Designed miniproteins, single chains. Designs and how they scored, part 48

Each design is a single chain, and the fold is of that chain. pLDDT is the mean over its residues in the fold that is shown.

## One batch from the design tools (miniprotein)

Design m1648
Fold by ESMFold2-Fast:
Structure m1648 (fold): chain A 112 residues (1-112)
Amino acid sequence: SAIPEEVKEELRAYFEKHGIKVGEKLSDEAKKLFGLTDPNATALDALLRVLYDPSLQEGLSEESVKFLRYLFGLDPENPTSLLSRFQYELLRKLPPEDRAVAEAFLKELFGE
């Protein structure tokens, strides 16, 4: 399969721990945890913050971080490489069509 079961289970546990529901807008509590202010922020925005802020990677394996890098079109072979502020700002401003595709992909993998 495209994604190992261990990575899926770890990300499901991560979402539950941080109050993230894939396919829904983030709660105010979840937005505060991820440093997000956008009222329309979703799981996709939270996961991008994980690649920028190392404190948010606690409890995630290298394989889970590689999957997140893959999700954003980054080199998955270097899971320890954090996004620069410049890379984060570029990826944060994805076109609505690209966001919809990525959010649909996450919902297919992790949606209830």
Scores: mean pLDDT 79

Design m1649
Fold by ESMFold2-Fast:
Structure m1649 (fold): chain A 98 residues (1-98)
Amino acid sequence: SMAEELERGRQKVLEAARKMSEYLPKELQEPFIELVERLVELAERVEKEKNEEAKKKLEEAQEILGEMVLGSINKEYSEEELKEKLKEAEKKIEEAEK
């Protein structure tokens, strides 16, 4: 079933997000996971609606969230810079939600 495959995919992404959040400062871990959950839930709706503008905003949010994790692993960002990136990702998700 496609629905079972989508739910399995969703659970794998959320599991990966929880593991990746461990590389972030403790105060950013839960907000990061919450944004990934919002992104995953919104992605199915955006694909169904064929909303190209919203899809682009979700892709931009995903890229920022990925940069946060990789940059944190490489010690490239301060905690303040990571907070700013998290807010930027949240803004992109809000723009996709309208």
Scores: mean pLDDT 83

Design m1650
Fold by ESMFold2-Fast:
Structure m1650 (fold): chain A 91 residues (1-91)
Amino acid sequence: SEGRAIVEELLEETFDAVIAAVKDPELREDLERLRELALRRNRGEPLSEEEEAAAREAAERIEADPEVVAIIEAAVAAGKARGDAAYEALA
């Protein structure tokens, strides 16, 4: 349960940072959808085929924008660094 809570916090922080940095309202909506689905998946909730398809379509639109991809890569790298630091503190 602790590990799930840590992953949920990292997912929320990473998505919130990306959403705050993205100015395109359509891509922001796609990111908000992916955030909800990622959190549900982390909680062990099943996703429908329709929700999985919508997630793929949202990801494809996001991947088409190199500026948004760079924002995501930076946020993911920052999130990973925070996760690594948390594991070091537990050792």
Scores: mean pLDDT 79

Design m1651
Fold by ESMFold2-Fast:
Structure m1651 (fold): chain A 70 residues (1-70)
Amino acid sequence: SAAAIEAWLERAYREGDRLAELAKKNDEKAGKLETLEVKDPRTGEIVKMTPEGVLAYAVIQAIVRERLAR
């Protein structure tokens, strides 16, 4: 439902803000942006993504699944 997607987005954005803050602090200390290694479920390849990118991908997947269920 739309309400469920909105609640999910609110949580995802809150978590994204927290991870972005941690990434900034770690980057300042290390002098380098740290990325997450994520396995692409469609291709099986390991790609490097920022925490924000991982959350954006999860949001897109949730929206696609919700729309396909209609």
Scores: mean pLDDT 54

Design m1652
Fold by ESMFold2-Fast:
Structure m1652 (fold): chain A 113 residues (1-113)
Amino acid sequence: SVKEKLERIIKKADELEKNIDTLSPQELMEKIQELFLEFQEAVDEMIKNKDVSDENIQLLKEAFDRIIKILEKAREKYKDNPELQETFDSMIENVKKYKEEVLKKLEELRKKQ
């Protein structure tokens, strides 16, 4: 179910956040990319199935917030690396824009029968 996928993503995000300091920049980027791909798959399934329950929307918002938090912590860890700063700033902006687009699309789906 979408709920189980979103709960798994939230759990994976929490574990990644706890392990940020133990990972190399490459390992961290790979894990963030993997997490975001799994998240996009769950979003696509939610939209396709029109699974726009309040519970699933709330879990989706929590998943977005946890992904953003990981990116902000990664940015803070590598604050003295200008190239990584630009990469993380770009990723944060892209995730925030994606959040706005997804929430707008889900709201539109709620209005359509």
Scores: mean pLDDT 87

Design m1653
Fold by ESMFold2-Fast:
Structure m1653 (fold): chain A 78 residues (1-78)
Amino acid sequence: MKKTVVIDPLKMSGEEISEALREAAEIAVAGGEVELVANRDAFEAAGISPEEALAGLERAKAFIESMGGKVAGIELVD
């Protein structure tokens, strides 16, 4: 099972982003694969550089993997 989780700071509150990441971790720990995707334009519009957005995805990946989950990939999309 592979699930794509899209993080968009213009459409999601911080609480919604935290809940999405929590759900992703639960799916990954249950034996699913999770792909984390961030909208580049949304992060730039929020004043966050592509490097900072990617670093955020890397931290989320490390968190999920520390719980025994598998992250299939991380990606910045337009």
Scores: mean pLDDT 77

Design m1654
Fold by ESMFold2-Fast:
Structure m1654 (fold): chain A 108 residues (1-108)
Amino acid sequence: EVVTVESGTLTVNQSGSVVVTGRAGDVLVINIVSANAPNEPLYIDVYEGDYDPSDPRAKLVYSTGARGQVENVTLGVTLERDGRYTIHVYSNDPNATLTLTYQVLRYL
C-alpha cells in the first residue's frame, strides 16, 4: 500500500524553500511549473536537514543540475535517512513565478 504522509503546494517568486519530514525509503515527489518564464530553466535541489542552501555544510542529496529543465519539472527522490529535508526551487529569471507541488509517499 502507498500512503501520502505529507503534501503541499507553494507559490514563490524566483526562489523558495519548503521543509518536509520523512523516513528512510519514503519517496519525495516534486512538481514545479513556471507561469512567467516558460523557456527559463527550473532548478530543484533537495538537502538533508533544515539547511540554508547557501550554507557550505548543507548536504545536497539531489539536484536537477546547472542546466535544469524548462516549463515543467517532475522528479522522485528516495529518502535514504529518517529526518527533515529542505526542497529548494529556483529560476534565474528574477520575475519568474514558480508553483511547487510536493508529496511524501510511504510504501507499506
Scores: mean pLDDT 75

Design m1655
Fold by ESMFold2-Fast:
Structure m1655 (fold): chain A 70 residues (1-70)
Amino acid sequence: MKVGTPSGAIGDGEFKIEGNKGTLTVKGVSKEDAEEAAKLLSGTYTRNGVTAKVEAEVKGDELKITITAT
């Protein structure tokens, strides 16, 4: 499973994959940039028969993106 943005990182990011779940945590991001990124990235995506649910959550100055394959 892959996570990426076409235009690069919004802040300091850490990406971790465990089994069917990928988590990206971005720190040092402005609230406005985090909310816009969450709106653009959140959703359910299907590719080659694999369905991935992307959940983006803003907590203060941190953006957490969780991708779960079902």
Scores: mean pLDDT 68

Design m1656
Fold by ESMFold2-Fast:
Structure m1656 (fold): chain A 77 residues (1-77)
Amino acid sequence: LEEEARRALAAARAGDAGALLEAARVSQKMFEQGRYEEAAEVLRELAEIARERGDDALADSLFAQAEKAREAAKRQK
């Protein structure tokens, strides 16, 4: 999953729109497995990519999802 996320994020930064969806799917799998910190990190990087592309709505949505994952990680402690 971590390698899959890294590859998808790199491809998304290079302009592959399909890679954005793939990275989002990997983050969802991480969240479902209780890997909340890793899910939050992937979602934050996706939000930055969306912002750089000028998709503020997508960036806001991804940032909100990242914050939700971060809060879940804090509650595990």
Scores: mean pLDDT 79

Design m1657
Fold by ESMFold2-Fast:
Structure m1657 (fold): chain A 68 residues (1-68)
Amino acid sequence: SAVEEAKAEIERMKEEALAAPREERGRVLGQMVDWVDARLAELSEEDRAEVLAHFGRQLAEVMEAMRA
């Protein structure tokens, strides 16, 4: 499904951000945000809510890793 594909891509981009050098990480996160924003515009309201919630959780994991 479109939701499952979006979630998988978000998780893949999270892994890319975590693997990136500190100085490059902000740029990778910015690209992830832009991708999610574009994808959300194409989804139904229900699907948008689910993808956005998943994105929020994945982003929180990246932020937590950056604090460690």
Scores: mean pLDDT 82

Design m1658
Fold by ESMFold2-Fast:
Structure m1658 (fold): chain A 56 residues (1-56)
Amino acid sequence: GIQDFIAQLDQRIAALDAQIAALRAAGGDPREIDFLEGMKALLEGIKAFLEKILSK
């Protein structure tokens, strides 16, 4: 259901957070970090939209 999909989004967001943190610690490419932060924002937006549907 939608709740399972939200749980999957949470896992992906957490994985992106971990990847971003690791890249920052390693002095990774700022462009790659920026792209990953953009992907995280997109997933957070999708999650917020789905939660809005469920709250109705």
Scores: mean pLDDT 85

Design m1659
Fold by ESMFold2-Fast:
Structure m1659 (fold): chain A 66 residues (1-66)
Amino acid sequence: SDIDDGIIAIGVGVVKAVTGLPEVPRPKSIQELLEFIRTLDELEKTMDDIKKAVEEAYRRARERVA
């Protein structure tokens, strides 16, 4: 429906603005949009875990060089 298309367009615009992604594929439904947002949330959590692992690796490397 026109209302669903409007909600999807607004949702995509918000996701693009918040994430800074250069291009976001247009979801075909509100459900697909919500699943995409859930995927981004899980990716953010994974990136935080990677960051912590890298920081720990640098800390250990510095201790070995001292």
Scores: mean pLDDT 70

Design m1660
Fold by ESMFold2-Fast:
Structure m1660 (fold): chain A 57 residues (1-57)
Amino acid sequence: SRAASAERFRALGEAYAAQGLYAQAAEFYDKALRHEPDDAATRAALEEARRQAAAQA
């Protein structure tokens, strides 16, 4: 289902973010939003992951 797919991608994003792998985290948060575009929490997590990835570049 869309919800199950979004949950799996969000969990992967959280796992990568916890390891400091923010570019990979952003990729999976973006995939989660493709399944649930109105998920404000995932959108906020994506913005934070993108900000952290940019700071590491």
Scores: mean pLDDT 85

Design m1661
Fold by ESMFold2-Fast:
Structure m1661 (fold): chain A 78 residues (1-78)
Amino acid sequence: MKDQIIKDAEDLAKQAEKKGITDAAKYLRKAIEAIRNGDLESAVVYLGMAAQEAKDKDPELAQQAIEVAQRVSRLARS
């Protein structure tokens, strides 16, 4: 469900903001806007960028961003 993906991405963006991982938060926010606009290809790219920025500081948040990207990719193929 698109609404649940957006909510999960917003929760990750808030976590990244609280932890000071500003570039990950920025890319998560861009991914959310791309999902809202139906640009699922750009959303997957931004989620990948967020994971890359988070990987050294918060590997769990990086993994969660990858899982959201996989969910967006499945939605795009439906």
Scores: mean pLDDT 86

Design m1662
Fold by ESMFold2-Fast:
Structure m1662 (fold): chain A 92 residues (1-92)
Amino acid sequence: KEAEIAALEARAEALEPEHEAALAAGDGERAGELTLELGRIQAELARLRGAPEEGVEGLELLAEAEAYKLRGDEEKAEELEKKGKELLEKAL
């Protein structure tokens, strides 16, 4: 558990500069890929730390929504964001 958390945190830290660079470059495809990977890491960290399943699923959907938004699919992004927010609200 602790080793898994440390490994996921290290991976997120390594990806953050690449994500920021992709956003600065306007590379929506790369920024979207990195947003999804960072979101999956954050969702797994939440799960390992005892977050409810609805909270984990909500975080995953919000990451997917942001990735679609970065790729220019705002309609898909809005749909996923709504679902993600509803799940996070239930987890509270």
Scores: mean pLDDT 83

Design m1663
Fold by ESMFold2-Fast:
Structure m1663 (fold): chain A 67 residues (1-67)
Amino acid sequence: MDQQQHDLVSQSAQRISQLAQQGDWQGVQQEIDQLGQGLRQAGASDDFVQQVKTMLQQGAERIRAKQ
């Protein structure tokens, strides 16, 4: 990955994990959407953005399932 894209994903993944643990599912969705916009601005392909969004949503769902 581009370093900027990698940094965006890493920071958003940490925030999404925290929001999901707090049960803030609206916050999780907003963070994923903001990451997608940021990745597109950083030159990421639509396929890459969709893959990252899917992986983060699956991670959040795993946290939800442990409630």
Scores: mean pLDDT 80

Design m1664
Fold by ESMFold2-Fast:
Structure m1664 (fold): chain A 58 residues (1-58)
Amino acid sequence: HMEELKERLEKLRAELQRLSDEYNEAVAKGDIDKARELASRMRQVQAEIEKLEEELKK
């Protein structure tokens, strides 16, 4: 089960990195609506990562 949680965590971290890159591009281009959408998705992914990290600590 630890390996499954670790794989899910790595996948979520990769997605967060991708969203962060897209967010920075949207901000640089002045696409405020896109940046807002991406920021919302980033918050959701960050919450999921934190939950999985807590599960992995113990």
Scores: mean pLDDT 84

Design m1665
Fold by ESMFold2-Fast:
Structure m1665 (fold): chain A 89 residues (1-89)
Amino acid sequence: EEVPKSLESYKELFAKLAEEAERLAEVTEHSELLRRIAELARELAENVTEEAVERLRAALREFGAQNSFEDESVEKLGLEGLVRALEAA
């Protein structure tokens, strides 16, 4: 999968994350946090800023802390891929 090289290139990635987070919120007990992640990702898909990226990263860390290591939802959300992409920004 492609790793975006600029914050503007993350718009497509954030749009996909928002869709996945919203879908996962319908099937998991972490629905409130996933909806917050979806809202942040949707905002970033429209206007990418470093401040908003940091807020999304914080929300993703909170989600990871609340989930088990073997949570299939974590893999489906693509947290590892997104974290690597954000580190590249």
Scores: mean pLDDT 62

Design m1666
Fold by ESMFold2-Fast:
Structure m1666 (fold): chain A 65 residues (1-65)
Amino acid sequence: MSKEELIEELRRLAEEARRVLPPAVAGAVVHQAEDVIEMIRRGEMSEEEAEKVVRRVRAAIDTYR
């Protein structure tokens, strides 16, 4: 995925977390996604590492479905 696609996916995951996760868990996931988006924007995180984070966040959300 491109960095822009990774940022958009993380934003979508943050919105999904707010809708489907318990409030305490949703807040933590949203904060993590926002931190990772900023790291990607600053060039402090590789696309490969960002993809791993996207996969982990999606898996965590999916466990609550």
Scores: mean pLDDT 79

Design m1667
Fold by ESMFold2-Fast:
Structure m1667 (fold): chain A 103 residues (1-103)
Amino acid sequence: GARALARAALALGRAAAALGRAGLGLAGGRAAVAAGDLALRAAELAKAAGDAEAARLAGEAGRVAIEAAREALRAATTPEALNSAFAGALLGTGALLTAGVRA
C-alpha cells in the first residue's frame, strides 16, 4: 500500500543521504533518484486513495530524497553523479507537490 511504499522511500532516502555524506556522490545520487521515485509513486497512490497519512509520509520521504540529492551534489565529481543528484531532487520535489505539501 501507499504507506508501506512511503516508509520504504523514507528509509532509502536516509541511506542515500548517508552515502552522500560519506563522499559517495554517484551511489548517493542514484539512491536519491530511487528514493524520490518511490516517494512520488507513494504520493500518487496516497492521492488516488485519499489517504492523508500516506500523503504525509510520502511528503516526508520527498523531503529526505531532496536532502539526499543535496549531499550527493556536494560529493559529486562526475557529470553522471551531478545528473543523478539533480534527478533525485526533481523527483523528491514532485513527491512534495503531489502530496500537497506547501512550497
Scores: mean pLDDT 87

Design m1668
Fold by ESMFold2-Fast:
Structure m1668 (fold): chain A 93 residues (1-93)
Amino acid sequence: MDQEMEEIAKRVAELVQEGKAAGVIDDQQFQAILQGSREVGRLIAKGHPGAVSYARNLLNTVEQAVKLSKAGDKQKALQLLQQRTQDLQAALQ
């Protein structure tokens, strides 16, 4: 589990670094991704059985947000990231 989570975290970090370098991830999108990563960390700490699935969903959401930003739809990209963070927060309750 830890190794798979570390690999997911690494892929998210690589996408963020590439997206920031390409100008397709702004500071607001970065903060939303960072918050989502923190909520995944809270699910892991709580021992939630779906924590790995939520981490994979966050990775998929970051990939979709990067695609939307590259297409010029930065507002939809930010909304998608914010919605994922809200879904993660709801799973912690």
Scores: mean pLDDT 81

Design m1669
Fold by ESMFold2-Fast:
Structure m1669 (fold): chain A 74 residues (1-74)
Amino acid sequence: SLVDAARATLEAVKQRLLSPELTEEQLEDLRRQVEATLAYLDSEEAKKELPEELREVLREGLAEIRELIEELEE
């Protein structure tokens, strides 16, 4: 399902954040992508295009990833 695919992608991103090879540039790119996607999820377009459950899963997972990125950039 799309929800299962989204959960798998979110977990892959979290695992990437734990990688010892993650560069500062890659971390900044991930931050920008997360912020852009969260902004999209709040848009009227996303509300029309995405099932509510998928939108909630993505929003929650990306917010969690954003918090992890902020901790790593401390």
Scores: mean pLDDT 82

Design m1670
Fold by ESMFold2-Fast:
Structure m1670 (fold): chain A 80 residues (1-80)
Amino acid sequence: MIKREQITIPLASNINDEVVKKILEMADKVRSDERIINMLYAYYQSSIDLLEKYGKTKKQKEIKEKLQKIAEYLKKIKES
């Protein structure tokens, strides 16, 4: 059983390919916990929405694309 622990969620500004990989591995580990998956999806989707509205730099656009990969993977877990 997955304990109700503090999940270390990387800040959107610090997302790189290595961090994306670690997030996806964590998502797989907690795959059966619908509450945690929904919480992670909501967090990353909110970060995407903020970057879409306020993201003006090339780096912010690159971060948005990485966050979209995470959100899409979480959505697949929810639909499985």
Scores: mean pLDDT 72

Design m1671
Fold by ESMFold2-Fast:
Structure m1671 (fold): chain A 81 residues (1-81)
Amino acid sequence: SMLDEVLAKIKEIAEEMKKILEEHPNNEEIRKKVDEVEDLALRLYVLLSAGRLSEAEARQRMEEIERKLKEAKELAKKAKE
């Protein structure tokens, strides 16, 4: 189901975010991006589980979450330099 697909993706994203925060515990910019990703992912899960989103809307929200996660990963990569 779409909900199962999204839940699996949220778990994957959570593990990646945990690793980023563990490697950069005092980086405020990274923390802000991780917080944005977590908020977007939680909102997607809540709305989808309540039946408030179409599959297309869920896909669009997933794409936004992926973009924000990519931004967090790029910040983490630069912080190691």
Scores: mean pLDDT 81

Design m1672
Fold by ESMFold2-Fast:
Structure m1672 (fold): chain A 81 residues (1-81)
Amino acid sequence: GFGVVVPGSLKTFEEVLERLREEVEKNPELKKAVSEEDLEEMARLAAKILSTNPDVEAVLVVVSINEENKISAFAVIPLLK
């Protein structure tokens, strides 16, 4: 799958969403597969983890893409220092 790191310095939904959007724009395979709805869902989960857990340094968002160039699954994984 593809991985995107969101640093723990980004705490708000809007900041996390913009970070994920920027990373998706840099990767043509992600840009084809990831909808705005997918971005918002990933950003909501990542921002929740980052805002409620001060011991989390970053989150890793892992995206799995199927044979039809659509997201089949994603995971949001907290990274502790």
Scores: mean pLDDT 81

Design m1673
Fold by ESMFold2-Fast:
Structure m1673 (fold): chain A 100 residues (1-100)
Amino acid sequence: AALEGGRAALEGGMAAVREGGREGLAGGIAGAIGGAGGIFMAELARKTGSPLLGEHGGTSALGGGLAALAGGRRGGSEAGIRGGEAGIAGGRAGRAAGLA
């Protein structure tokens, strides 16, 4: 969940940067950073067995998804919107499930 959410937020953030032009840039960059952080922490949680790192990965993916959604909406990027929504859903699930 946190890994999938982080990947979705990263992809949505990149799409908002690519497709959203100037209006999508800030949210897209924030979405990509949050998504990447979610991926990193979720993978580290799997390697270490840390529920706290999994929870933090979910929080990062959620934040990245929210930023990607905002950038996609402002810039008119459908892929940014979809990736942001998936990042929010995966991030929430990752926070609730810890290592998931």
Scores: mean pLDDT 78

Design m1674
Fold by ESMFold2-Fast:
Parts: structure tokens; C-alpha cells; sequence
Structure m1674 (fold): chain A 79 residues (1-79)
């Protein structure tokens, strides 16, 4: 579950860098689903809200930074 969540977060970041916001949102929703099933739903929703707020303000780099922070938090939780 956590490896699948990380893959979807990485694909969301890739989509954001390509300007494909719709594809990024689809991958983010899948990542949140996998994280929720793993018991990390609160952490996932917190970073998702921060990323979506950044996107609403046109802050693409800020949105990506929040998703990269989430990936780091997940990796540390797996160790």
C-alpha cells in the first residue's frame, strides 16, 4: 500500500511539472486512498490540502514541495 501511494505521488509530481493538473489530481486521489487504507489518512489529507491550496494560488513549486514532503514522511514511516 505505501509503495503504491509513493508511486502515485511521484506520478502526480510528474504531471504537475508537465502542466497536467487533471492527471495530477487523479494520482493524488489514488495516493490519498492508499494512505488512508494504510492508516495515514490524516497526514495524507493535511499535505493534500496544502498542495491544493498552493495550486489554487498558482504556486506550482509550492504544491510540488508539499508532495515531496509527504513522500519523505511516508518513507521515514516505513523505515
Amino acid sequence: MLDEAIKHLEEAIKALRQGDIEKAEEHLQKAVLYLTKAGLGEVARRYYRKAMLALSQGDLEGAIAHLEELIKAIREAQA
Scores: mean pLDDT 84

Design m1675
Fold by ESMFold2-Fast:
Structure m1675 (fold): chain A 77 residues (1-77)
Amino acid sequence: MSVEEELVRAARLVDGIRLRNGYDAALEYAKGLLRRLIEKYGEQRVREALDRLLQDLPGDEGLRILQQALDELLQQQ
């Protein structure tokens, strides 16, 4: 499975959490998913794939939450 396919799957899961448990819960869940994807593919590949997906789907809320979660993870070091 490609990093793009795993990010799309992650975005669907994150949006589902947002709808059931709210934005903050979705953001924390997204951080957990991103840590696993970064371990598997590396930070650069995950960021590049996410940026490309958001160019194609700029209104996708799950992808936007994944982008916010990635930015916050990179700020925490």
Scores: mean pLDDT 85

Design m1676
Fold by ESMFold2-Fast:
Structure m1676 (fold): chain A 67 residues (1-67)
Amino acid sequence: LGEELIKLGKELLKIGEESSSEGLIELGKLLIEIGELGYVDEEEAKKKYAELLELLEQLALLGRLVN
């Protein structure tokens, strides 16, 4: 699961950089961090996952990911 999150995060980061989407860049970075932390500190990974959910909600409300 952590490796899959890191892979997804890297893909989103690349897409965000190519499209100049700050939201996708931030989302990609958070997914990579959650995936990496999940192997070292599960409690910190859960906190980062909560940040991810908040970011996704904010991006959905702003319409940045709803195209």
Scores: mean pLDDT 71

Design m1677
Fold by ESMFold2-Fast:
Structure m1677 (fold): chain A 85 residues (1-85)
Amino acid sequence: SRDDIQQQVDDISFDVNSTISDVMPSLTSDQQHQVIEQYGVVSRNISDTVQMIQNNSPVDQIQQQLDTARNQADSLVSTINQLMS
């Protein structure tokens, strides 16, 4: 449902923002810059998904864009984990 898709978007946004807020004080300036750049990509994909929801795009197309946003978010978390190791 559209409510389920909206919940998934909210969950991804919350998880990414919470992770970044927790780790940023522990990172060097160069590492912070890398994280901010990847966050920009994730944030844009989330915004694109929200725009598709608002424009009543087909659910299958919204799900595909949401899957892209989730993959980008997972990549960001993976990068953070590597930097914290």
Scores: mean pLDDT 85

Design m1678
Fold by ESMFold2-Fast:
Structure m1678 (fold): chain A 69 residues (1-69)
Amino acid sequence: KLEEILRRLGEALRRHRELAEAHRDAPGEERDAVRLPVLQEINRLANELMELGHSPEEVALLVQRLLAE
């Protein structure tokens, strides 16, 4: 279960980065519209990690590691 959540979280973080880069010069409302669903997915996956017994600090470290890759 953990590996699946981390894989999905990594994919969502990558999608967010790609959307932010592709729309960096777009008006704020348009950037928010394309980013919001991905940010919600990231938050949902972070909550799933906490439900599995990971602390908020551990989740933050996992996100940091995924962003570094």
Scores: mean pLDDT 77

Design m1679
Fold by ESMFold2-Fast:
Structure m1679 (fold): chain A 62 residues (1-62)
Amino acid sequence: MDADALAAEAIEAARAGDGGRANRLGAQSVLAYQEQGKDDLAAAVAAQVRAATEEAGSASGP
């Protein structure tokens, strides 16, 4: 799966409340972008997944 597809699925999973899937796919997308030298996109994906996960769950915990 390419980095763009992994990023899109990770963000969708995070918004759906599937933090486990979001973190797994997000990590794979970040690593794929970093391997391509796209550190800006890797950082953006990590931030988007984190923000979406926090919005789906409690920012301060369960």
Scores: mean pLDDT 78

Design m1680
Fold by ESMFold2-Fast:
Structure m1680 (fold): chain A 77 residues (1-77)
Amino acid sequence: SIVDQVLSRFSDLPDSDQQRVRDAVQRAMQGTRSGASDAARIISTLPRDQQVRVVQDIRRLMDPDTSQLFSDSYRQL
């Protein structure tokens, strides 16, 4: 799954941060504005380097509409 592909890149993070990545990706995958907003807020709590990685993975692995919705929400933070 897309969630597992993203999480494999964050195995160095504490379990609590890995859970935040999982929750954020799951919310982004809903393809809704509320899901995108929730994902962006969760990701904003991660270290900056990990934020960049998660944003890049979402943009590459999700469909264009879902990716755009997330990107718009993340840019507004």
Scores: mean pLDDT 79

Design m1681
Fold by ESMFold2-Fast:
Order: structure tokens, then C-alpha cells, then sequence
Structure m1681 (fold): chain A 80 residues (1-80)
């Protein structure tokens, strides 16, 4: 991968992590079970994409951040 491609992957991972965190907050604040499930499913998807993008960019710290967001989404899903 070129430096430009790695920078794009890091940016994509950062954006996906932020999106996943926002979706987790929406899930926490929703009283509708179906709406919570939708937000958590999207958060799991985005955190998975973020982990892959961070790994391809070689950014271990970013990969761990994405992994922690993924873990939070899974744990919150168990509370449904």
C-alpha cells in the first residue's frame, strides 16, 4: 500500500469508529427494541470495517480502538 492509501484507510477507520460510537449512543437512548437492534447491527458493521481498515494501514492503536468499540456494541446487544 502507498502512504496515500494508508492515510485514506486510517481516515476511513477513524470515521467508522466515530460513526459506530454515535450509533451505540443512539442505541442506549432508544426505548424501541427494534431500533436498538438496528443501531447495534450498524455499529458492529462499522467497527468491523474499521478494524480491517486499521489493520491494512498497519495502525495497531487504531485497530485496538475499533476492537473496543466492537466489544461495547456486542455487550450492549446482550442487554436487549
Amino acid sequence: LTPEQKAALRQGAEDAIRGAEELIEKAKNSKDVKEREKYLTLALFLSTVAQAAAAMAGDKELQERASEVHKRAIELGKEI
Scores: mean pLDDT 86

Design m1682
Fold by ESMFold2-Fast:
Structure m1682 (fold): chain A 71 residues (1-71)
Amino acid sequence: MKEAVQYAVEKLKELAKKYNSEELEIAAKTLEENPEATLEAIIEMLKGLKEKYPELSEELDELEKEVKELV
């Protein structure tokens, strides 16, 4: 698994537990099953999550920035 994908999976699982969110857990599992996911694919997924959960926008924006720094 590429470093960026692994980090995104770990952080999404952490957020899913913190907010008891099944959708964040599913997003993490989807990335875990696609270790060849591109940075663009990860960013698009995070963008979709921000639209559904605007209260998580700040944390998801930070995750996007961190993922970009790992590539």
Scores: mean pLDDT 79

